# Ledger of designs, part 74: designed miniproteins, single chains, continued (4)

Each design is a single chain, and the fold is of that chain. pLDDT is the mean over its residues in the fold that is shown.

## One batch from the design tools (miniprotein)

Design m14562
Fold by ESMFold2-Fast:
Structure m14562 (fold): chain A 98 residues (1-98)
Amino acid sequence: EKHKEALKKLLELLKKQLELLKKALEEEDEEKKRELIREMIELELESLIEYLGLPEEKKKALREELEKGLDARIDEYLENLEELKELYEKAIEVLEKK
């Protein structure tokens, strides 16, 4: 298929994010749980920054600006961990269907 590589990369990203979500749900230490969600969000932000195709200096500046709101975004994800896990599991299932 002409777009098989793009789909494979998306599935790999979603599976990595789902693994981090599952680890966060099982984690009892609040700081470690927060770190797992931070890693998940950073994977999403890096994918977006690369997609935008900006010059390296502009990518760096954009990353710094996006990081300023990161703690609030982590809190938002932590409030919705179970729902996010279910959503990611269903998304992966749908995308893996031929």
Scores: mean pLDDT 78

Design m14563
Fold by ESMFold2-Fast:
Structure m14563 (fold): chain A 88 residues (1-88)
Amino acid sequence: MKAQIREATEQLIRELEGYVEKFTTQLLEKDPSSQEVVDQILQLTKETVAELREAADREKSYEAWRRKAGEILQRFGAEVDKLLSAKS
């Protein structure tokens, strides 16, 4: 159980960090004025990663962890979208 949760958590973290790194790097290269937004996105990413790790350590069942992780990711996506909209 713990190995399964840890693996799934690593997968989500890898997915988030990979997407964020690629997107923010591209955004800064296209528009240097986006640096403020990039900083905030990176901060949200770090917070989300920490929250996912806490859930993985605290939850002993895959079902409970999966539900919590899904909610965390949905909130992260919504917050990033707001930051990108405000940047325009």
Scores: mean pLDDT 79

Design m14564
Fold by ESMFold2-Fast:
Structure m14564 (fold): chain A 82 residues (1-82)
Amino acid sequence: SFRERLREGLEAAVELTRKAIELYKEGTPENIARGEKLFEMVSRISEELRRVLDAIRRGDRAAAEEHLRRLEELVREGEEFL
């Protein structure tokens, strides 16, 4: 369902954030750069989440589905980066 897909995307964003924090804790320049990249991905996921919620409030189901698909694509990119 739409709600299950949204929940899964949010859970993936949390996991990506956790991985970024681990990389920062390791403190090498390479790991800091990777952590920064993961935080960029999480930021983009958060932007798409805001757009999904805005579309839902406006009753724009087509826009909500479009932004959810973009959120899912960003999650896939982040998971592939791991």
Scores: mean pLDDT 84

Design m14565
Fold by ESMFold2-Fast:
Structure m14565 (fold): chain A 75 residues (1-75)
Amino acid sequence: SVEEEIARIESLSETEQLSTLLVLEEEKIKPKDLPLIEALRRLAGFETEKEPGELSKEEREELKKRYREVIAKRR
């Protein structure tokens, strides 16, 4: 579930939390990774009407930027 992915990410070190962004670099997003991408969107505050698997390349880059900013602010 998305909540399980959020809890998992929040238990990780800063370096490991940043490593979760590698899922957004995949050529094809696998269905099993959709909860992870939604968890990243919620943690980044990047909520949109689009499904997690339908994010454009530009939207993925914006998600990465916002997620990095959120992680940096938690220090």
Scores: mean pLDDT 78

Design m14566
Fold by ESMFold2-Fast:
Structure m14566 (fold): chain A 68 residues (1-68)
Amino acid sequence: MSIKEKILEKARQELDALVAAGASRDELIAVFIKYVKEIWDNPELTEEEKISLIKELAGLLQEALARR
């Protein structure tokens, strides 16, 4: 998997696990913020890839919030 795919898969798995555990909205948002920071600090990603990845991550957060 590419770095982009690996980060998204990790984020999805963590968000899915939290939803299954009955996590709060604040806990889901905290995970999102954690991954946004990791993406922005990753020197292997271009600015375009970082923006695209953060948009996809935001979509995963919205899906997780809707499943509460």
Scores: mean pLDDT 83

Design m14567
Fold by ESMFold2-Fast:
Structure m14567 (fold): chain A 64 residues (1-64)
Amino acid sequence: SAMLEKVKELLKTKPEILTKEQAIEILRQSGLDPKEAQEVLDKITKAETLTKGQVLLAAYILSS
């Protein structure tokens, strides 16, 4: 999907480990609601940081 391609593009220049705030901003810039993004990320991990793979998983869930 165009949204998933946008998320992948935005992640290209980011480090492998991101803060949840950085992940929410990437998802927002890709056209996803930041509140819904935060809720999904909180279900994926309770840590303050997460991997690029976890951001992509959140994008996939939010696109469903």
Scores: mean pLDDT 87

Design m14568
Fold by ESMFold2-Fast:
Structure m14568 (fold): chain A 77 residues (1-77)
Amino acid sequence: MKKEQAEKYYEEGLKHIELGGEYLRKGDLEKAAEEYEKAAEYFRKSYELDPENEKSKRLAEVSERAAEGLRRMIEEG
């Protein structure tokens, strides 16, 4: 059951990555950052429920760094 919930969180994270990429292509840095922040949260929840899934941990880290980078770009603009 926890592994099934972890998979659902992982899928939600991927959806938010896709949305973040779409907003980034449109130049909406604020919405892109919000979507990558949501992705990072879902991947962290997935990893907490399934610690053997290193991919969830890495995607959480990558998503968090992407959001942080976009937040810095917004502050500079």
Scores: mean pLDDT 85

Design m14569
Fold by ESMFold2-Fast:
Structure m14569 (fold): chain A 84 residues (1-84)
Amino acid sequence: SRMDLLQKILDILMEGLKAETKEEMIKYVEQAREVAISQNDSDLASLLDGILRKMKQAETEKEVVLLLIGEAIRVIGEIIDMEL
């Protein structure tokens, strides 16, 4: 179900918050995006793609990457609340 998809993405992003490096953090967000793509959820895939583009910029610091993951978690949490 879409709720199962949203929960899986949240779980992956929350693991990203525990990562020690920018590279590991990006890897978790890429995994979340692939899950969204595999389920044809274009809105979630687009959201995560936009975040990944900002994260992958060479000048983007690790602290900003963490903030971007937190923002994704917040937005997805709001989507879950709307589905309830």
Scores: mean pLDDT 84

Design m14570
Fold by ESMFold2-Fast:
Structure m14570 (fold): chain A 64 residues (1-64)
Amino acid sequence: SDGLAEIREMVEKGAPAETILEKIKELIESGHDVSELAYVFGNYVAGRIPKEVEEEIIALLEKA
């Protein structure tokens, strides 16, 4: 989806971790597929942002 492509582009451009977190929250709230979000997070985001923000995203995906 367009939202998944946007997350990847944000990471590639070095967007702030909080902005990436907010986008993931927005996609979860809008009903995006959690499995697709988890895939994008694991392959394109994890290891590239601060651990504290990474843990917050993991908690959101597990709760969704």
Scores: mean pLDDT 83

Design m14571
Fold by ESMFold2-Fast:
Structure m14571 (fold): chain A 63 residues (1-63)
Amino acid sequence: HMSEKEKEFAEWLEKNSGLTKEQAEKIARIMEELGLLDKADSYELMERLGAKTPEEFVEKLKE
């Protein structure tokens, strides 16, 4: 089951990064499993990883 934060993050990625719904949901699930969505919103996570755009954020998550 997807959490509310996981769903919100997946929707944000889909809207802002040009990812498909399936790709956004996979990334959001990984972030939720790592506990990152409980500690920061999407923009704070981007800053922590040094990403300036949603596309850069996705590329850093692939590392």
Scores: mean pLDDT 70

Design m14572
Fold by ESMFold2-Fast:
Structure m14572 (fold): chain A 71 residues (1-71)
Amino acid sequence: KVEEFKERILELAREYLPPEVVAELEERLARQKDATDAAVYASIIAAEHLDEETAREFNERISEIAKELGL
């Protein structure tokens, strides 16, 4: 479930972030064992690289993915 969540976050990130930032996110997510930590880290990366409105949209989609996976 956590690995599936990470993969879906990375697929979503490819729509919003440049390839080099997606690669950084992938490396950092690989080190997370908890879905909550994975979501927090993705949120931090989004806040650093996206404008406020786009980051909010990205975070809402991550929350929806987590809910679909029962996390």
Scores: mean pLDDT 82

Design m14573
Fold by ESMFold2-Fast:
Structure m14573 (fold): chain A 94 residues (1-94)
Amino acid sequence: SPLNEESLILMKALDNDKSVSPKLAEYVRKLIEELKKKGLLEDELVEELLKLVEENKDNPVALAEIYLVLEKAIKEKLEGEEIKKMIEEYLKSL
């Protein structure tokens, strides 16, 4: 199933397996689009996140960390302001 594939890719990415980076980047973009569709991410932040994904295409650990933040935001139904704060704090740590 897609969830089992995503979990496997995430685990490999955390082990710094660069071979999974393209698929993980696709999953991150899918989460960004889902948050945008739900009105939880503003267009400006969507563009910043898509740029961050592009800049980190060969960094599986960074992609995995972004994925986990966005997945938590969807699961916990965080408001746009809280999501923005979490992502801004993550971006400052890079």
Scores: mean pLDDT 78

Design m14574
Fold by ESMFold2-Fast:
Parts: structure tokens; C-alpha cells; sequence
Structure m14574 (fold): chain A 87 residues (1-87)
């Protein structure tokens, strides 16, 4: 279950990214793939998120659907970082 703070963060992400243009999403996907090469510890999550976003973008998905996938990816990154921080 997400905390109130985590839910508020996700809601803000969804609202922000739902307004992105197709070109901004294409750039965002490219940036996720680039970060996966720089951060091997997060590569699986970043590449999976990028692949899901790319497939949805090609299928003509709405900005809200794309923002939802990005928010899901952000939760997975947060969980991975917390596990790493716990030694």
C-alpha cells in the first residue's frame, strides 16, 4: 500500500506527464533507455518501463495511460532503491 506522500507524488507525476506531447514522450523513452545503460542496478525496471511506454505510444494510447505506466515505473524504482539502502 502506498503512503499518502507516495500517492501525492504519483498523482502529481500523472497530472504533469498526462499533458506531454508525443515528441516529449519519445524523448522521455530515449532518456529511460540511456539511464538504463548508466545504471545497471535499475536497468531491468528502466528498460521494462521504456518498452511498455514505447508499445503504448505506438498503439496510440492516451497521455493518461502513458503517465500511469511511468508512475508505475517510478514506484518500482523507489522500491529498488529502498532495498539497496537497507544494505
Amino acid sequence: MLSEEEQAFLDRLRAHYAGWSRAEWEEGIANLKARAKERPELADILNETAARLEALLQAGASGEELAGVLADGAVRIHEARQRRAAE
Scores: mean pLDDT 78

Design m14575
Fold by ESMFold2-Fast:
Structure m14575 (fold): chain A 83 residues (1-83)
Amino acid sequence: EAEEILARIKEKLKNREPISKEELKEYLKALGHDLSDEEVDLIMKKFDKDGDGKLSPEEFKEFLAVFTKYKNDKEKLLEYFKS
């Protein structure tokens, strides 16, 4: 359920737990954005500064700021992640 992933991400952020690529993909899908594995990998590459395959709470917040700004323009969002 979409509500389950949203609650899980909120709980992980509260507990300062990192967010996996799979959880990020599920979270975006819950928000109405069905991204491919390659597009999610692009997000991970851009924001996963530690290269551990996960987003820290701080990295996830950076992602959310960009996502919120460009959420209605998938092409610009993906161009940002490629840069």
Scores: mean pLDDT 77

Design m14576
Fold by ESMFold2-Fast:
Structure m14576 (fold): chain A 97 residues (1-97)
Amino acid sequence: SLEELLEYEKVSEDTFHLRAKPGARPALQELARRILAEAARQIASSDPAMAEAIRRSMAAAIAALRAALLDEDITRADMESYLDPARLAEAVATILA
């Protein structure tokens, strides 16, 4: 479960701090790969509205995993910014490094 891999703290109404637990990096990287693969599969078979919802959920999850691995704060605005394909690609590269 995610509670075994990371810790979270609510810093403010719009800001959360995420931190990977010691040794959790490989498991979080595998989770990121699974999220990306599952989202790609579901998008391929979905109508445009469902595909957009899946992209939003995927982007938010990847943003959170990146923040956890870097021991960083993440805001609601940050999660929305990962809908940009270039930012999403950079986040994925950071997670899988």
Scores: mean pLDDT 84

Design m14577
Fold by ESMFold2-Fast:
Structure m14577 (fold): chain A 64 residues (1-64)
Amino acid sequence: SSSFVGQARGLQQDGLDNILNNGLSQQQVDQIIQQMRDVGRSGSDRARQVADQGIQQIRQLHDS
């Protein structure tokens, strides 16, 4: 649904902003990833795609 897509996008944006501005521990990254997975599983195929993209971007930035 559009609400799940919005939640996935919001979690992606918040995660990226926190990594860029404050840094995140591995535990915090894992928590955000889990939240995005939960939203993806509960939502539409589009929400799952947005969640998967967000997870990859968060992992790439944190591991850089």
Scores: mean pLDDT 73

Design m14578
Fold by ESMFold2-Fast:
Structure m14578 (fold): chain A 86 residues (1-86)
Amino acid sequence: AAEYAAQLAEVAEDLARLAEEGKMTLGSAIGYAIAGIGLGFQMELAGVDGTPAAELVSKGGLYAADGDYEKAAELAREGARLAREA
């Protein structure tokens, strides 16, 4: 169960780092949003509430796709924190 939470935290940290570096493409931003949703769903299936972390990572990816890298990094870091606490 902890493995999906750890993976979601890693995805969130990668999203935050790339957004802060300004190295995000539209495709990678959408990819991170989808990965966040998928890992959150796997956490739910494992009996852990992954929804709060997955929602923040997904929103972070969408903000990055929209070019708002500051908000993307903020949401991704909070998503990583919640994933580690799950």
Scores: mean pLDDT 81

Design m14579
Fold by ESMFold2-Fast:
Structure m14579 (fold): chain A 57 residues (1-57)
Amino acid sequence: SSLSESISQVLSLMSQATQYANNGDTSKATSLINQAKSIASSAGVEADVSSIEQLIK
């Protein structure tokens, strides 16, 4: 897969996770964060999820 495709997917998942976290759906937000981290790790890019993790604490 292209790096650009992986980055776009990570950003999309992080955006969705933020929306679910703000709506109080912490289980869905956590699942999406984990997917974003997995894709970022496989692609060799950084997934900055710290702000979203603060919302679900």
Scores: mean pLDDT 76

Design m14580
Fold by ESMFold2-Fast:
Structure m14580 (fold): chain A 66 residues (1-66)
Amino acid sequence: MPAEELIKELEALLKENPALSPLLQTFQQIVTELSSLSPKDREQYLTRQAQRMLQQAKAKVAELQA
């Protein structure tokens, strides 16, 4: 699955839930730190991080709605 789709989904979720802004900031910092890596390695690592953060964001949204 393209990293771009995961990033887009994560950003949309974070935009809808301002309480999750710290997660968006953390993700942006990770992207910046990885800018020196090869495109292939960077994409794979970002995809994995985006998946983990998306799971965390969804869990926090569920907690806030409970």
Scores: mean pLDDT 72

Design m14581
Fold by ESMFold2-Fast:
Structure m14581 (fold): chain A 88 residues (1-88)
Amino acid sequence: RAVELLVELQRLQDEVTGTTRDPAEIEAQARRLVENLNLEEFRKGALEMAEEFEKAGLEELAERLREAAESGDFVAFLEIAVEYVREF
């Protein structure tokens, strides 16, 4: 689910940066992001991120991001983002 994946992404980012956040506030922010999702901006951002991943040699992640953008699958996009952050 998109909210759960966004919460996981924020927790992974907090772990990397050494920050702590209120769990309820993280969830509220994730819900607001999902509710206000602009599909055109999402697709544009996903395609731009795919271009950067391709330049970095992450060809498989770039291809998956393009597929998520083309299908409008925001959940697939977030799953790819979580995978990237974990591998980074």
Scores: mean pLDDT 75

Design m14582
Fold by ESMFold2-Fast:
Structure m14582 (fold): chain A 74 residues (1-74)
Amino acid sequence: DAERERLEAEYERLLEENRLSLEQRLEIIERLLALSPDTPVVRRGAEGAKLAALAEHEGLSEEEIAARIAEARA
């Protein structure tokens, strides 16, 4: 449990640094989901970050990204 919490905190910190490539962000998000697949709060956070990373790659607007994240959390 302590190890899982430590890894989750580390991955969340890495995602916030904004110096990661799309590939690195997606890999970290997938690792977060693997650690906490059944934890709704962590899962929704990771899914939102994944949607943001994919939307950036696909050229979606910030408004479209925000809308998708809001829908994923609802």
Scores: mean pLDDT 59

Design m14583
Fold by ESMFold2-Fast:
Structure m14583 (fold): chain A 64 residues (1-64)
Amino acid sequence: MVFDEEERKREMELLRDAVAKATKLRLPEGAKPTLEIIKAEAKGDWKKYEELNGGIPVEELKEY
């Protein structure tokens, strides 16, 4: 109960900072898609998720 607001703020701030820092840094070619995939998943943007995950349709991913 207590800490819910501060914990959320801290976690969100750390995540945003980590994402911003990772975006500023030139990630290896293989690491860039992974980071963008995670962002798309967090947003629920499955179309973007498919594109960044090598263009494999979600239906094929469901088989896995």
Scores: mean pLDDT 58

Design m14584
Fold by ESMFold2-Fast:
Structure m14584 (fold): chain A 74 residues (1-74)
Amino acid sequence: MPSVAELMAAHDAWLRQVGAQIETASPAEQKALLQQLVAKLRETLAALRALGAPDDVIASVENLIAQLEAAIAA
């Protein structure tokens, strides 16, 4: 099972890639990328909870998911 550090490193690398794609994407592609981002963040959150990650890390990911879900719904 990946460590918290390994999971966060993979997450950071993936966020950089998705951010670059969103910057150049059409509105429809941006929505699809944001939905994919939320799905991956939910997977990451579940893994972080299972590994006993610090509360501030968990809260940060939960807050990001909530913000992205609100943006998708708008």
Scores: mean pLDDT 76

Design m14585
Fold by ESMFold2-Fast:
Structure m14585 (fold): chain A 103 residues (1-103)
Amino acid sequence: SNKEKAEKLREKAEEIARLMTEVIQMIMNKAPKEEIEEKLKRLEDLALETLPEVAPDVERFREFALKAYESPDNIEFARYLATASLLGSGVLFEIRVKIRKIE
């Protein structure tokens, strides 16, 4: 049913939101790059499974998250993290719009 499809998309959106939050927190805590890249790979795979149309924005989230991680400058670090957060919010908004269209 359309309700079951919407519920599955909500569950996947919550997991995507959780992974994005974990990535941002790992970057702020200076976690090992390998662990951050592993979470980003899981996020990309989940996004493709959930809604392929958001894949380019998830790829840009990855780009800016890694730019933040590699940045020695505090201002550039903050700008890149802010950009990643905005891109992440956009991904979640697109999924919510899709949920509304199938209900």
Scores: mean pLDDT 88

Design m14586
Fold by ESMFold2-Fast:
Structure m14586 (fold): chain A 69 residues (1-69)
Amino acid sequence: MEEILSPENREAFREGARKLAEDAIKYAKEGNKRQATIKAVAAMLLYGFAGEIEEARRVLEEVDKLLKE
């Protein structure tokens, strides 16, 4: 089995992912596709490490939706 992160490390990844997700959405709304994509991918990876697969999916869907506008 893969090693589980400590609760402290997992929370740090979750908080980092949340900040990156917020940045991704802001950049997407501004039309900055490059920064939106970079931040979204980073947020998705950190949410994955935190075990927050549903949040990772939500970020991807939200950014994709905004970039299509």
Scores: mean pLDDT 78

Design m14587
Fold by ESMFold2-Fast:
Structure m14587 (fold): chain A 95 residues (1-95)
Amino acid sequence: SVTVTISAASSVAEGSTVTVNMSVSGDTSKAYTLVISFTTPSGGTLTVASANGTSVTGTVSNVVAGKTYTFTGQAVDANGNVVASNSTDVTVVES
């Protein structure tokens, strides 16, 4: 089994850049595709980073004040199955 860890600052200033880090631990003997996506304050979903391996970093610029961004990290196997996922929330503070 594999475990996804996803991390970002709990709060950031409006208009700044959010950096999100994702890593995979456990049985890493297989190659995984790592995907970071987020749900925007307006309800849209965007993929911010995708890479093969055990870690990936994504960024989102010009974040909107007074909203929470939810970032989801997924580890995808060679068959396209999501084998592990996790999420983290970032609150954007008006500057």
Scores: mean pLDDT 79

Design m14588
Fold by ESMFold2-Fast:
Structure m14588 (fold): chain A 110 residues (1-110)
Amino acid sequence: MSSEEIRRRILKAAQKVIREKGWENTTTDDIAKEAGVSKSTLYSHFSSKKDLFSELLLRRAQDIMIMYSTDPNKAIQQMQVIRDTAKKLGLYDTAKQIQDMIDMIKRDFG
């Protein structure tokens, strides 16, 4: 079993719990339980809740770029929502990375 496969499992579990409880009310215990992993296994892959949420938001931004590759305006709009979510959660480095992705799309497509 690869490290990446376990990380993907944890991220899918986090997405489900966040959908049910919201970002603020989601705990690492809820995520570990949903993923079917121990809390120690979760922390071996993600050093903190902040690290886990940063990875989740960046993967969502990448998925939007792929999904809306033929609609740059919609890609930008969806990524702005994820950027603002990152800012609200205090994930400023992640928000900057998403902003850099937005700026690249604007540069390539006018």
Scores: mean pLDDT 84

Design m14589
Fold by ESMFold2-Fast:
Structure m14589 (fold): chain A 75 residues (1-75)
Amino acid sequence: MKEEVEEIKKRVERLLEQARAAGDKSLVDTAEQLLKGIDEVMELLEKGDPEAKERIQRLKEAVDRLEATLQRRLA
């Protein structure tokens, strides 16, 4: 699970870079919010909180939506 969260963080950091390059402030804001959510999930994982698994799943869904939105806007 920790490796999975680290991979999600890497994906979001890449998407943030793409959003900044595109000059899309709304997507930059979305990516920054996702990075904050990832930090919260990392804290839950360190604490052994059972909510961590559900939060990871929600983060994956949000990242997939961000990727799809970026792909659509850059096409």
Scores: mean pLDDT 82

Design m14590
Fold by ESMFold2-Fast:
Structure m14590 (fold): chain A 85 residues (1-85)
Amino acid sequence: MSEVASLVEKAEELIKKYFEEQGFKAKTISVNLLGNGKMEVKVEIEYEGKRFIINLTLDVTGKEVSLSDEQKAKDKLNAIKEKVK
């Protein structure tokens, strides 16, 4: 199995878990490796019956993936919650 395929699977699992913990339903649309230890992920999220597409950056450290900027991700989600209300 290629290391890229493993990283994509981990990114999809991280995104789904993180957004569900924040109260959103999430589906990963695309994953792009940037070649600089970073990965761009396009995510479709659903909140209050409305769908939004957001872009997030993940850090790749060896075979592990993590949110590059967790606060920026939270800020984007809070902005969506405010727009829906």
Scores: mean pLDDT 78

Design m14591
Fold by ESMFold2-Fast:
Structure m14591 (fold): chain A 83 residues (1-83)
Amino acid sequence: SAEDIRRDVKKLEEKAEKIMNDPNMSEEEKEELKRYMEEKTRRIEELVKAGKLDEAEREVLFLQFHLIAYSAEVFVRKRQKER
């Protein structure tokens, strides 16, 4: 449903904020992620408004995978600092 998609987007925005607040993220990477989140959340809302819920859910899934990739990069950097 549209409500489920919007709830999932909000959870992804909260995850993105945690990633952006990580000290292993550069300021440039934070700006890139912020811009990407703004673009993707706008696109998802446009799809929801158009009644294209399947396409919106696909975009949410791709956004989730993108955030997983950022989380993995931060995890690798933390482990390298631990040696």
Scores: mean pLDDT 84

Design m14592
Fold by ESMFold2-Fast:
Structure m14592 (fold): chain A 63 residues (1-63)
Amino acid sequence: SLEERRQQLLNRLRQLLAQSTNPSIQQQLQRLIAQMESSPVTPQFLALVEQQLALLEQLMQQQ
């Protein structure tokens, strides 16, 4: 379900936040978590979050 996918993304975002030492990345992860908690669950929104999460994971690997 969309809600299950949302919970999986939230868990991944929280895991990355715990592992991040970069303040800019931490701020972006916190903003995504806040948006995920307050926004309606749509396939388009989840796809956007997945794209942003992938970019943040890439940035963390290059840090």
Scores: mean pLDDT 83

Design m14593
Fold by ESMFold2-Fast:
Structure m14593 (fold): chain A 62 residues (1-62)
Amino acid sequence: MARELLDKSREEAIKRLGSGSLSNTWSILSEILHQKLLNGELSFEEMEKLLEEIGEVVRERL
């Protein structure tokens, strides 16, 4: 399950929040997940779901 991967990516993006904007955080998170998808660590369906969940987290930060 990609939940652990999401948690790690989320923590990394939250750390980056202090250095930039929230919109950039979303871009960074999606980039990380796309790289994981390309590496075969993540299925397309899992990536879609995780991107939506990350969007919720970013929205909460706004």
Scores: mean pLDDT 64

Design m14594
Fold by ESMFold2-Fast:
Structure m14594 (fold): chain A 63 residues (1-63)
Amino acid sequence: SKLEEELEQIEKEMKKKLEALKEQFEASGDTSRKSILSLVGQQLRVVGDGVDKMIKLKQEAKK
């Protein structure tokens, strides 16, 4: 269905953004606790945004 395709697209975009953040972190060479916590915060924001989009789509599909 169109809803399933839109949800799959959001999931794919989230995975791509998470991979980019990980690559950026690895390129920095900074393995400090502060750097790791910063990465976690950025990843949580990406996941939060994706989840919000999925919830909105499901709510609009049900009215």
Scores: mean pLDDT 83

Design m14595
Fold by ESMFold2-Fast:
Structure m14595 (fold): chain A 72 residues (1-72)
Amino acid sequence: SAAIDAAVEAVRPLVREYLKEKGVPDEEIDSLVDEVMARLRKYLEAHPELTDPEELERLARTIANAVIEKKK
């Protein structure tokens, strides 16, 4: 969905900044951002009712934390 793709891309800079803030090394940022974006996209495809930008940002942060913890 073009709408889901647009919503995910709008959150990408926030996810990148959040990962940097959490101390993820520069060489790992791009791969972790892509993983977070892929998981977020799958979730939105399963939950098309979720359109609130604040909820999307909160969800992206939650997914980012899970990805960081799994990487350790």
Scores: mean pLDDT 80

Design m14596
Fold by ESMFold2-Fast:
Parts: C-alpha cells; sequence; structure tokens
Structure m14596 (fold): chain A 62 residues (1-62)
C-alpha cells in the first residue's frame, strides 16, 4: 500500500497530467497511460477525483 507521502506525490503527478490533458489532446494519451499504470484501487480513486475536478472546473466558470 502507498504511504501518505507517496499518495501526495501521485496526486501532484495526477493533477499535472489532468491539467495538461485538458489543454492538449496529445497529453490525454499520457494521462491514460498513467492511470493504466496504477493498481485497480488507486485507479478507481483517481477516476473519482477526476470527476470531482471536472465538477469544480464547471464551478470555476464564474
Amino acid sequence: MLTPEERKKRMKEFLKLYRDAKENPEKQAEFDAYLDSLSPEERARFLLFKQILDYLEEQKKK
């Protein structure tokens, strides 16, 4: 299982890849590859976090 420090590092990497993928479709492949490299549990967790981020981005339109 990942330590809290390792999870924080992965969250930072996830956020960077998520932002890059939103700005450039070519970066979407890197984001997908990152998710595929994760365990099923971590992948599910980050997919949920992605849904939350998408929701927050909609709220930021104001």
Scores: mean pLDDT 75

Design m14597
Fold by ESMFold2-Fast:
Structure m14597 (fold): chain A 85 residues (1-85)
Amino acid sequence: SSAVTLDAEDVLAGARRLLAEGEAVESATLAREYLEGRISDEEFAERLRELAAEQGVELTDLEIEAIKAMIRGDAEAYKALVAKL
């Protein structure tokens, strides 16, 4: 089953905000390309930061790592990363 926990609430809220504020197509495309292995971890991080910055949001390295784990469905990594936020 998917890793959705209470300690993930803030990161999920941030990701949902980016999607809701008109970034839905770009965010979905970026997530799909990352999941398919079409872009590198570094390229994903850079593009995600640029997308967030367009909405006035600054993402930390830790938040980006948590978002990557969420997209991959890596429950253990996601929980560990969110616990550090």
Scores: mean pLDDT 67

